Designed miniproteins, single chains, continued (5). Designs and how they scored, part 33

Each design is a single chain, and the fold is of that chain. pLDDT is the mean over its residues in the fold that is shown.

## One batch from the design tools (miniprotein)

Design m17122
Fold by ESMFold2-Fast:
Structure m17122 (fold): chain A 85 residues (1-85)
Amino acid sequence: SHMAAENQRRLAELKAEVRRLIDEIKELITKQMDENKGKDPEKVRKLIALAIEAIGLEYEVDRSTDPAELERIKRQAEELKKELE
């Protein structure tokens, strides 16, 4: 079915978009970890917690087949990114 193939393509595109956002978050965490290593232990602990959350979201993206769930994951990733900006 053309519609089934289109829905799978849209799902794959949404997954790719959320994965790119998570990769951006992981890069920001790595950068801030390096900047705060040996300077601010509390900020490093917060960054570790955010890294664990990002890994969890990545796992959820890989397993999801629901666009509504992917939109929820995207919103959580956007909130996580705001914590780093």
Scores: mean pLDDT 86

Design m17123
Fold by ESMFold2-Fast:
Structure m17123 (fold): chain A 95 residues (1-95)
Amino acid sequence: AEAERQNAREGLESTLRDLEAAIDLLKREPTEELKKAVAEGLRRNFPLILEALKLATAPEDVPLKRRLLEALIELARLVGREDIVEQANELLSTL
C-alpha cells in the first residue's frame, strides 16, 4: 500500500539521518571508545537496515537507498567494520 511504502521510506530517511549524525560526531570526537560503541551499534542494527532497504521497493527510493548505503560505508570505514563495507558495496552495485 502507499502508506506502507511511505512508512518504509520515512524509516530509511530516519536511518540516514542517524548514520550522518554518527559520522559527524566521530569527525568531531574521534575517540576509540566512541568508535567501539558505534561499531557495536552497526553490528546489532545492520540486519534491520538490510530489511528496511528490502521494504523500500519503489524506483523513487533508489537515490535514498544509494545515499544511505554510501553513508553506511563511510561510517563503517571510520569504525573499522570492513565486513559491513564489503556487504554495503555489494548492495550498492545492485542499485
Scores: mean pLDDT 82

Design m17124
Fold by ESMFold2-Fast:
Structure m17124 (fold): chain A 98 residues (1-98)
Amino acid sequence: MVKDPLGRRALELEVEVAMAMMEVAIAKLEKAPKEELLEVLRRALETVERALREVERLLEESKDLPEEWRAEIERMRRSIAETRERLEEEIRRLEEEL
């Protein structure tokens, strides 16, 4: 098994984002108060923003990786960036309701 630490780290970051979004989903399913949901969303946003910065750094380091692997890391970056935009919009809407 060829060890690819950059690709593995990118997958770990995607898992961290998925776990943060799972916490948001759980809070919504449990019908958490708006103030509590806002706190969960803000924590998820911090996790997503950190993951986005790290995956962008990994892309810069990945120039010598096979193209298929670089394309997958780029896909992960786009997915994380889209998740950040959705969280920012949801936080904005919820803050306007409070």
Scores: mean pLDDT 81

Design m17125
Fold by ESMFold2-Fast:
Structure m17125 (fold): chain A 72 residues (1-72)
Amino acid sequence: MSAQELADRRRIVEDMLAQVPAARAQLRAQAASEEELAALLAALDAAEAVLREALARLDAGEEVDPAALVDA
């Protein structure tokens, strides 16, 4: 993978991570129950962990496709 492709993928992952607080606020506003909110927040926390791991891998020069992360 080229240095430019690595930088572009890193930027996409960083942009996704930057949106996590807004996503959490939206889930809290829209959830119909505490049980639903807890499940949705747990899924979002898991997704954030995957994004942070992807960012660490990109920093190490590993090939990571950010598009695959949104389907996980």
Scores: mean pLDDT 76

Design m17126
Fold by ESMFold2-Fast:
Structure m17126 (fold): chain A 80 residues (1-80)
Amino acid sequence: DEKKEQELIEKGKELWKTLPKEVQEEIKETVRSRDVEKIQKLYEELASKLGKEKAEAIVAYFVHQELQRQLEAARAAEEA
């Protein structure tokens, strides 16, 4: 259900803003590494500290943001 995915992303956006910049950078580096094992470990650590629902929302939000950034960068490179 697309609506539930959008609600999860919106919750993640609000939670992301409350995270320290150091934690935000760690999440960015981990997701950009494309190392599934590191991403899974990061999710487990967040879930342990914040709870599974909040961890899922935060990860979903950042993955969505990173995908959008990569898409925009690819479009700019092709148009240049």
Scores: mean pLDDT 76

Design m17127
Fold by ESMFold2-Fast:
Structure m17127 (fold): chain A 97 residues (1-97)
Amino acid sequence: AELDELIAEFGRVLREIGAAEAAGQPVAPEVLERAKALWEKIRGMELTPEQEARLRETIRAVVRAVLEALGLPVDAEVEAELDAAIEAGLAAIRAAR
């Protein structure tokens, strides 16, 4: 339950950062520090496959929304690259356990 709440909050903070970047506005330092703190807490936890899938979906949804807001193409190639990057990141987290 706590991890699900952390993943959801992480997604919200990342969307806030992405929206500011897309609008050409500065991101408040406290928002960046919050994102960092949430990520460090999440990466320190042992994730079940279901929790890992939720984290993957959250990151994917945020990056896609930011790319679309920037007017950048979100095609099958970009989605494949994003999926590969997320899997590599999650594999690195598992290897560090």
Scores: mean pLDDT 72

Design m17128
Fold by ESMFold2-Fast:
Structure m17128 (fold): chain A 101 residues (1-101)
Amino acid sequence: DIEVLEEAIKKLKEILEKLKKAEEDEELIELAREAKKLLVEVLNSVESLSIEEINELIGQILRLIGVELDIELGDPNGKEKLIATVEDSIEFLEKLLEKKK
């Protein structure tokens, strides 16, 4: 569990740095999809999640799907929303990691 969380946090932080430099909607959408895949991997791989933690993680995944759709529909704040959502996901996983240590 710890190794899965550490790897997911590391990769989400890499996605966050790429998001800060991204200019094209296509790139933002691809990065949103990559972040979503990482959260789905956490959901599938971490066996010690409580029902509350599963619900929080599903909430983060649904938020990423919503932001991806907003960007596809031409929301001028899409990049800022995506950055905030990825930052929230990192914070959640870091808190989860501390609880599992």
Scores: mean pLDDT 86

Design m17129
Fold by ESMFold2-Fast:
Structure m17129 (fold): chain A 71 residues (1-71)
Amino acid sequence: DLKEGGIKSAEALKRFAETIEDEEAAKKVKEAAKEFEEVAKTFDPSDPKSVKELEEKAKEAEKVAEEALKK
C-alpha cells in the first residue's frame, strides 16, 4: 500500500526532524516531509503520474534528510 506507506514514511521523517538540533536543517526536513505526506494523501494508484510523483517526492525527502545529517 503505497499511500499508507508514504504517509507513515512522512510521519517518520517528521519525527526525525524533531531530533535535528540545527533549526534550519530541521525545518527543511519537516517541509519535505509535509510535501511528501500531501502527495501520499492524494495518491491515485490508477494514475501513472501519481505513482511517479510519489516516488520523486520520496527521493527528494530522502535527499533533504541526508543533507541535514551532514550538518
Scores: mean pLDDT 77

Design m17130
Fold by ESMFold2-Fast:
Structure m17130 (fold): chain A 94 residues (1-94)
Amino acid sequence: SEAEEKIAQARELRRQAEKYVESAKNALGQGNTEMAIILAKEAIELAEQSRRLARDAFEQAKTYEQSVAAGGLEAASELVIWEARNVIDQAKLL
């Protein structure tokens, strides 16, 4: 279904965004503040794409299970955005 395809795409983008957050945190820990900001911004872009697909999937959901999966992915993507923004804020203080 269209909702299931968007859920799968949102899940993949969210996983990619999480990897960028991990890389950004690693760069921050090594004192590479410029790289931390670049990687965190990439994580935000991927997570925002994931969030948009999750919202579309929620609107197109035909089952309760699809709605729950889409809503959960939207929330998970927002958490990634929050974590990435925290990395940027911390990098700017250094």
Scores: mean pLDDT 90

Design m17131
Fold by ESMFold2-Fast:
Structure m17131 (fold): chain A 85 residues (1-85)
Amino acid sequence: GEELLREGERAFEAGDLATAAGHYGLALRLSIGKDPELTERALRGLLRLLEESYRLSGLEVTGVSISEEDGVPVIDIEVAPRPAP
């Protein structure tokens, strides 16, 4: 779990968003229902990655809500076009 978060952070810093998503997603999948702290850290990593992906697309995250269904986290994300530079 911890190693996957570290690898995800490294990939994110290198600009490899796809690899970062894979590592954060696997850390989340392995920690759900077993390690709440690791689950939260994986979700935060995925959110940061999503914010960066949206930024590159000219969007920004304006709101996030997190809930659980049958032990699976459900994330609802609101996005808007970034203001002109």
Scores: mean pLDDT 73

Design m17132
Fold by ESMFold2-Fast:
Structure m17132 (fold): chain A 56 residues (1-56)
Amino acid sequence: MLAMLRDSSPSAPITDERAEIEVRLVAIAARRAADGETPSLDKNVPPEEVAEEIRR
């Protein structure tokens, strides 16, 4: 069973843009939730919105 812990390899080295997109997506989701905690959760934001957030 412990042998399965071999999968504890460090978080794969994500590219600069990849990591930033990840952070922005999370920020967008959290921002929308905090803005009104709407039941309509937008987790899949369009790439153009992600790009806009990154450029901001």
Scores: mean pLDDT 55

Design m17133
Fold by ESMFold2-Fast:
Structure m17133 (fold): chain A 59 residues (1-59)
Amino acid sequence: HMTLMEKEFEKMLKEGKSREELEKYVQDSIDRMKAAGVSEEIIEKVEKKMKDYLEKLLS
């Protein structure tokens, strides 16, 4: 869920999680989607959105 995902990133950042930890969270989420058989097209769109949001938070 987009709102829960955004809230999780914000929480992790407030807890002092590093850029590496946030990037790991993104990668783990993508790996889970791949393992669950989600289509590559959907995964690509979600990955791009998550990375864009993370970049915006870390800039």
Scores: mean pLDDT 77

Design m17134
Fold by ESMFold2-Fast:
Structure m17134 (fold): chain A 97 residues (1-97)
Amino acid sequence: MEPRRVRVTVTLALEGEVPASAGPITVRVTKPGLSPGDGEAAVTAGASALTTAVAESYGVPQSGPLTVTVVEEDAALKAAGVRVKVAAVGVEEVAAP
C-alpha cells in the first residue's frame, strides 16, 4: 500500500461548566502503520459545549483499529470537574505528498 496522509476530525463533548482559564485539549490519533498524529481542540468558557480537533497522521496504514486518545486534560478542566468525551470521529484518507 502506498504511504498516505490520514486526516482525523475528532469532535469532543465537554460536560460541565468550562472555566475561563481552560486551555486547549490535545488529542492523539494512532493506527498500525501510521505515525502518531496530534491535534488541538479549542476550549470556550461556559456551559457544556462541543469542540473539534483535527489530527493528521502519515504512513502505510495496516489492518487494526484507529485509536483516539485525549493526551492531556487541562488542569483547569479537571479541577472544575468538566468531563471530556469523544462524541464523534471522522476519518478521511488523502494522498501523500
Scores: mean pLDDT 75

Design m17135
Fold by ESMFold2-Fast:
Structure m17135 (fold): chain A 91 residues (1-91)
Amino acid sequence: MLSEEEEKEKLIEEIFELLSKGSGVITKEQLKEMLKLFLPDVEISDETVEATIAGVDKDGDGVITKEEFIEYAKSTLSIEQIKELLKKVSE
């Protein structure tokens, strides 16, 4: 049995791998697609995507690493929201 924390990290890692397509990073474009899947009835602005990247991209290279993504998602999303995201990304 995994703790909620361990389950969150495992699911976030799976979302990251699906979004990164094995590249080891998430691009702005991939993050925008994730947000679109999470909020299908809401237009995601480029400003919102850029603000999200700037908030998680500690290296300032315009991409999100696995560690940065896990930390951000774990602090921002509930386990239920993470499970819903994984379902939408995997479809």
Scores: mean pLDDT 71

Design m17136
Fold by ESMFold2-Fast:
Structure m17136 (fold): chain A 100 residues (1-100)
Amino acid sequence: SAEIEELVKEILRKIEEMLPYATEEQQKLLKESAEKIKELVKKGDYKGAIEEGRKLIVELTELLEKDYAAGKVSATQYTKQMQLLFEIGDLINKIEELLK
């Protein structure tokens, strides 16, 4: 679906937008998730791609909360990444509705 492909591209753009705000450990998680999403989409596995996106949201949210509490990220780095993760979650929900 052209609409699903465009929503996936938007998710990948938001992952890329997080990189300047991300620590080395957070960047690794973002890059690994982006590559898995790309490979799943290439295979037509859109359900697998959204499951990988949901896993990224859970794992990166936990890492960001831990790193923010430990003073490893600024308030700006934390809030910008959390905002982009929320936006990715909204896009995943839209893809899931199109797959029904």
Scores: mean pLDDT 90

Design m17137
Fold by ESMFold2-Fast:
Structure m17137 (fold): chain A 73 residues (1-73)
Amino acid sequence: SDKLKQLLQRIANHLMSGKPISLEEVLSLLDELLEQGWTLEQIVKYFEELNPNLSPEDVGLVIQHLIRRLQQQ
């Protein structure tokens, strides 16, 4: 939905600007996308479009969370 896309885009912009948006909010939003039936590939492409320059550590944490959620769902 547009609300989820806008929220994720705002979180991505805040992360890139150095503002303290919690990683928990990003991970929670990714959980909602998975519950709505988004595939890992779709989520990755969406993230790449919004925030191609995330730190490797943050990207790693997001990927780990997505893998864990997919294994539990």
Scores: mean pLDDT 61

Design m17138
Fold by ESMFold2-Fast:
Structure m17138 (fold): chain A 93 residues (1-93)
Amino acid sequence: MEADPKAVPMSPEELLEILEKARKSKEKEVLVDGDKEYTVYKAEYNGKEYYVVIITDHEKKKKTLIVAGEEVVLPADASDEEILDKAIERIKK
């Protein structure tokens, strides 16, 4: 596969651990930009810090998580835990 020179390859196992840690995280940062809220969860894997970002669009009534190049979309009223669980299920085959 042709890789972006800035892209760091991540295995499905590593991605699953990062998402599981984000789901269990009690600390989050919320950034508001107009009708959009960006909820940022910190997850540590192999001594590195990663950020999992959930986008809630209040105008479109949607909650979105982008993982492994795929977009996971739920209604805006869904919890962050629900969208993280759905992303984890999509990575598990």
Scores: mean pLDDT 73

Design m17139
Fold by ESMFold2-Fast:
Structure m17139 (fold): chain A 89 residues (1-89)
Amino acid sequence: DEGSELSELIKNGTLTKEQIIELVTKALMTIHGIPEEAARKAAEAATEPFLKAAEYAKKGDWEKAQEYVDEAVKKMIETLEKEGVRAAK
């Protein structure tokens, strides 16, 4: 699935900005039913933290990598809330 693919790309340190936007937008739309505009904004907000996570994972700093993954998720949630989207429980 998209989440599993994203996780592997982060672990391998090969994640690109384009892959983040594509995979996260698709996951938010298909798994969570989020409208494309809001999903894309959330993906864009998460792009820098996910790139930093991949950078630290490549260096073997898994603690920092996980901190940036957590930051990416937080920014996605905050962006979706600003767009008026409620995550399905």
Scores: mean pLDDT 76

Design m17140
Fold by ESMFold2-Fast:
Structure m17140 (fold): chain A 99 residues (1-99)
Amino acid sequence: EKLSDEEMNAEVTPNEKLKELLEKVGATGEKYTLSEVLVLIGTYATLEGLFDPEDPTVVDVSDSLLGEILGVDKIDMKDIIGLVKRLKKSLEGLELVEK
């Protein structure tokens, strides 16, 4: 399943834990686009040094706030759909519609 530009630009409201993560990367807004949230998560992973040195598409989140939010030990940044599905419970207003 591929996310559309409209879905990526959908306005979403992060829950308290996700908002705390976003504030760590300097984002203090109440609402974001889904695309902005994904970029900010990538920025968080970079600042915390969570990327695997051998594979920069793999992020080890096991001991991070991001891991607590997603409920997993590792994420693949190439699997945007899997990442978004894990984020869905932490984002209000996210509706994934196949078009």
Scores: mean pLDDT 75

Design m17141
Fold by ESMFold2-Fast:
Structure m17141 (fold): chain A 93 residues (1-93)
Amino acid sequence: MELTVELTPTKRTPSATQVIKGTVKVSEETKVTLKLYSATSGKLIQDVYSGEIKGEKEFSATVSKATVDESDKFALVAQSEYLTASGLVTIQD
């Protein structure tokens, strides 16, 4: 089984919120939990998804401007029963 996570490159917006998008790909249908973390502090920002994934699935997470101002680096961590994968993104100015 393969599990991969890719985060879409994104620029900082003047909005009160920032949307972070990513794609999770699995070689075999499996239960996956997706969590967004600060890559700088390791702090859990939000739970994104929990359930079965088959093939490829797109996700989005909305974070506050204050969260991005504190740390512009994020990790989307996908956990199955046997595998962990992560995608990293730095929000660009």
Scores: mean pLDDT 82

Design m17142
Fold by ESMFold2-Fast:
Structure m17142 (fold): chain A 69 residues (1-69)
Amino acid sequence: MSEAEKAAEEARRAILEGDGERAREAAYKVATLGGVELGEKAIVEAYIESGDAETAQAAGEGLREGLAK
């Protein structure tokens, strides 16, 4: 797997585990690696699977911050 794919999988797992800080950091890394679409897909899929909007929103913030830097 590419580094972006690994970071996206980490974001997905963090959302499924309810770990907002880890989800945010992993999503930030995905954006920094240019994997924005991959990160968006992982966040949406994990949100649908978990129903955890708060943790998914934290991941979305990380993705946005990674795009700004």
Scores: mean pLDDT 83

Design m17143
Fold by ESMFold2-Fast:
Structure m17143 (fold): chain A 95 residues (1-95)
Amino acid sequence: SVLEEAKEATRKGEEVTEAAKKALEDGASPEELREQAKKAIEAMKLASKGYAKALEAYKKNPADRELRDLANRNLEVGSEAAVQAMKLMRKAKEL
């Protein structure tokens, strides 16, 4: 369902952004940094889709706070994934 897809996008995005932060902190190789950047970009794309779907559902049901909060969470997770992807790509180029 749309709700399940949006929740899964949030969960995966959070896991990927934490892994990305750890790779940056632990001095990962350029190859690992590039791999993590690809994962972060995919997480950003999933979160963007989750945001759009949750927002569309929320517009049809404006009393549904869960849909509103889920849309906002996907937007937040997607933004964080984008930031981590940029940091990982920049770091990989410097090594």
Scores: mean pLDDT 86

Design m17144
Fold by ESMFold2-Fast:
Structure m17144 (fold): chain A 64 residues (1-64)
Amino acid sequence: SSRERIIAGAREALTLPGRGAKAAAGMAAVDASKLGFISEEEAREILALPDGREAARALIRRLG
């Protein structure tokens, strides 16, 4: 499903270093917002996190 694909992308972000983790987590958060799984405000909060792995963990928590 689209939700499982987004969760998989967020989990992949946890395995990436530095800017790669931030880019992957950001793309997953934007996709989640576009598909209505999280709000635009929640996506902005995740994108504002400086650490990509922390952003990925926040996204996974929001998706349940």
Scores: mean pLDDT 84

Design m17145
Fold by ESMFold2-Fast:
Parts: structure tokens; C-alpha cells; sequence
Structure m17145 (fold): chain A 79 residues (1-79)
């Protein structure tokens, strides 16, 4: 089962850092797609399409390591 994990941060990333983060996320087993883009308000949006277990592990890791830069975490099934 595939799930979409969306993480929003208050910090912008350069195009080079966006590409690097996307490549690192896509290298994780069970990740099918990763996209990183700057938001109009100067933050970053990270979207990952992954197997449910992988996405849940990523969400749990983010929640267990609170970061002032992370403003939202969303998890939704995509079938």
C-alpha cells in the first residue's frame, strides 16, 4: 500500500539542496517518488510517495526528533 508523506518546513532550500534531498529520499528502499520544492512563504515542501511502513517510520522519526523548522507533517493513503 502506497502512502503520501508531506513535510513542510519554515526554511528554504537551494535548488542544489532540493535535488540532493530528493536523491537521498529516492534511495531509501520502499520510496517510489520524492519531490522537494520551495513554498511561496519561503519554506520547503517535501513530498514522499512510499510503502506505508516506510512512510510511517519516517513520520515517527520526525515526531521523535522535534525540529523548530518543521511546521506540518501529513500522511495520507493513495491506494
Amino acid sequence: MLVRLTVTTSEALSPEMQALVEAVLRAIPGVREARVENTPDGGTRIEVLAERAVAEDMRAALESRPSDAVTAIELEPVE
Scores: mean pLDDT 79

Design m17146
Fold by ESMFold2-Fast:
Structure m17146 (fold): chain A 80 residues (1-80)
Amino acid sequence: DDAIKKMQDQILKMGKDNKKRGASQDTRYRQLATFLGMSDQQIADLLSMPASQRRDQIRKWIYQKMLGISDDQYRRKDYV
């Protein structure tokens, strides 16, 4: 929905700004996970994942944070 799109736009803006500053992908993902309120352990787990899984994990955390839904609800799209 519009709230999720606005959050995605902010994330894209952060990504562009970090690229301008020469920030690594790991730095960007750490910033995103910190912004989403993830623990140091969750951030470490994220950074150990392959790049494709990192993107999916961040998207899942965004939806879960915005909608207050569980992993199962996200998979079933029970929020739409």
Scores: mean pLDDT 68

Design m17147
Fold by ESMFold2-Fast:
Structure m17147 (fold): chain A 95 residues (1-95)
Amino acid sequence: MSLLETLSTLSPEQQLALVSQLILISLDRIMGALGNGDLETALKIAEESIKLLEQLRDLALSRGTPTGRQTAELIDDAIDYLKGVIERIRKQLAK
């Protein structure tokens, strides 16, 4: 069962809580890879995280709730942060 299928059965408040946890787990994994000097793994995790977050953003907005919009804003902030991380990793790999 996919994370998206599970998340679609949750309340907007539960979706916000789970999305927050998923963002933290993704950041922790990226920081772990960067700490090990594994730039390629960090890049892959960041890129896959953005793809998942884009799908979760669409789901959060689908119900038209204020909490869904708050979740989408949190996701947009996380995507912007991860895009910055990807740019920094790519510049480091090009050296």
Scores: mean pLDDT 83

Design m17148
Fold by ESMFold2-Fast:
Structure m17148 (fold): chain A 86 residues (1-86)
Amino acid sequence: MEREKRALEAALEAAYKVMEEAKKAGVKDPEKVYEEALKAAAKAAEELGDPETAELIREGGEGWRRVLERYEEIFREEYEALEKAA
C-alpha cells in the first residue's frame, strides 16, 4: 500500500505537471496532452519501482480511471476521518 500510494502520487504529480504546462502553452490537442500526461505518469511510477502501477497507467482509459478512483476513495476516507477529529 505505502509504496503503491507514493508511486501513484508521483504519477499524478507528473501527469498534472504535463497538463498544466500544456494548458499554459495553449496546446489545442487535448487527446495528445492526455497521452503525454499518461506517459509521464507511467515513467514516474516505474522510476519509483512500481511497474504494476506504471502498466495500469499505460493501459489508459479504464485501467487509469480505476487507479484514480481507488486513490480518491482512500483519500476520501482519510479526509472524512480528519474532519471528524477536528
Scores: mean pLDDT 65

Design m17149
Fold by ESMFold2-Fast:
Structure m17149 (fold): chain A 89 residues (1-89)
Amino acid sequence: PSPAVLSTAAMMLTIAAIVEAEMGNFDAAVQAAKGASDLARQAAPHLTPEELRELAKIFRRSAEKMRELGNTEAADILEETARWLEEQA
C-alpha cells in the first residue's frame, strides 16, 4: 500500500476505535487502536516531518478521547504511538 493509504487507514482506525469505545466495545476499541498504531508505524518512514506531526496530533486527540471514555489501554497505545511519531519527525 502507498504511504498515503497507510496514514489514511491509521487515521480511520483511530476514529473506529473511538466509535467502538463509545458503544462500550472496549476490546474492539483496543484492537482498532493497535491496528492504527501498526499502520502509522508502517507509514512513518515515508512521511514528511509535517505529516508526522499532524498524524501525531490526531493520535493524541484520540488518546485523550479514549481516556475520557475510560479505555486506558487504548489511550496508552494511541498516546505512545503519538510520542513515537513525534520522535520520528
Scores: mean pLDDT 87

Design m17150
Fold by ESMFold2-Fast:
Structure m17150 (fold): chain A 76 residues (1-76)
Amino acid sequence: SEEFALLVEVAERLKEALKDNKEVVELLTELKKAAEAKDLEAALEAEEKLLELVGKDKELAQKVLEVIAEAAAEYA
């Protein structure tokens, strides 16, 4: 339950940080919905699609990692 709650928060923060990237925002919305539904299979599928996009853009990857690190630090 805590893992899905963290995933929802990370997805929401990433949507705000990357709001100008419509394709990434749409995938993050899918990830958030899957996490809210506690649907592990759908969450993993959305993550795989996001990693494919992020893996092609080093600047996008850096922004994603920064947001995740900031969110993770609050869930110590």
Scores: mean pLDDT 79

Design m17151
Fold by ESMFold2-Fast:
Structure m17151 (fold): chain A 75 residues (1-75)
Amino acid sequence: SVGETLAEQLQAWARKRDVDRLEAMAKTFENMGVEEGSKLLKEAAEAVRKGDIEKAIKLAQEAGEVAGKYFEERL
């Protein structure tokens, strides 16, 4: 599903500690009206900065699932 694909990609960025990509996608989600997904990705980026990679991966997964549902139902 779209949500599964997004969750996998966002988790990969969190594992790689790619804060810039997580923040760029958060802005993209915000611009598209996916406010909850944007918030979760901003929290994931902050978790990466703090060195909490396990938390960042979980937040990135949740962001992908939330955004996937939004895209499947509305876009």
Scores: mean pLDDT 85

Design m17152
Fold by ESMFold2-Fast:
Structure m17152 (fold): chain A 73 residues (1-73)
Amino acid sequence: SMIEEIEKFAEEVLKLLEEAGIDTEEFKAVLEDFIDKLKKYKKTIPLEEFKKNVLETLKSRGLPEEVIKKVEE
């Protein structure tokens, strides 16, 4: 399902951030809240739109370009 794809992408992003030595606690909380709201309100968002929103958030927070490139893969 689309929600499962979103959850998997979120887990992969968090893993990449952790491997890069970035504190993921805040990002994990934000992503979990977003996914919970999608499940609770029976909403669906395209995976591509979710990926774009995640990338824009990472860029706005000044994360290293190397980490952003790994997320884009």
Scores: mean pLDDT 73

Design m17153
Fold by ESMFold2-Fast:
Structure m17153 (fold): chain A 74 residues (1-74)
Amino acid sequence: SGAEATFDAWVDWVIERMGLPVSADQLRAEIRARAAPVRARFAERHGIQLPDLSARNIALAEIVAKLIREELNK
């Protein structure tokens, strides 16, 4: 879908813009793995049913934060 293509382009842009030490394929795979846990966590803790794109964006933000923390701890 157009939304999937737009999200994939956004992931590529984030990697390039922030200089992340990760490939686009690796980041996309980790986003897919984390999106369902993010949805479940928000439903259980806050009673919020997140749209899929919102869950993917939260997963992306959490992965970026993790990569920044790993760099700062070197």
Scores: mean pLDDT 82

Design m17154
Fold by ESMFold2-Fast:
Parts: structure tokens; C-alpha cells; sequence
Structure m17154 (fold): chain A 95 residues (1-95)
């Protein structure tokens, strides 16, 4: 049903954001790049806010095709910083 698909989409977004947040917090504690990873956390919060707003009116099948390019780039930057430990500048050059 539409409601079940919207709930699954919301849960997927929240899980995605939480995994990246936990990895960024781990990196903030292990490395001297606190300012860089705080910037990544702020970008992650922006991505979360915008994706959850979209999820209110879209089903899963429509979601991917309607994500704005700016949000996709921000998400890719945050993911690269979280997963590979890249700086913001290095991550931005990859996306």
C-alpha cells in the first residue's frame, strides 16, 4: 500500500542517516579533523531534512528520480567523508 511504502521509505532514510552519523561521530573522536566532520554532520542534517520532506509526498518508486542534484551531491560528499575518511574538499572532487 502507499502508506506502507512511504513508511518504509522514511525508515530507510532514517537508517541511512543514522549509520553515517555514527561513523562521523567515531571519526570526530579518533582524528584531529573535528571541524571537517562537524561540517559533514551539518550537511547530513540538511540531506535528512530534505529527503524526509520529499518522502511525505512520494512513493519509493518515484523517490530516486526526483532527488535534486544538490541533495545527491551533499549525500555523496557525506558518504565519502564517513566511509573513506576524506576531507570535504577531497570528497567534493569525487562527486
Amino acid sequence: SLKEEQEKLKEGIENYVEVLREELEKRLKEYNNEEEYKKAMELLDEVKKELLEMAKTMIRDEFADNIPEEILKKAQIVKAMAVFGLSYEEAEKLV
Scores: mean pLDDT 75

Design m17155
Fold by ESMFold2-Fast:
Structure m17155 (fold): chain A 79 residues (1-79)
Amino acid sequence: MVTDAQVEAALANLQRDVGLTDLSPEAIAAAWAEYMARVDEELARAQEAGLPESDLAVYEANRARAEAAVERYIARLRA
């Protein structure tokens, strides 16, 4: 189960990396896409193991919020 704390930690790590390594908005977008691809693989594995649909719905809602937050972050870097 992907928790809000795990999503927040991932975003905090991404924000820290921008501050410490001076990553471009394009590099941040690419890193987020790679991270989400790995999350999707773990979710697919969990679904094959019998993850309840109710847990999937919670995950999808959390993912949508996280993606919107990342898009806002990238937009601010481009402004």
Scores: mean pLDDT 68

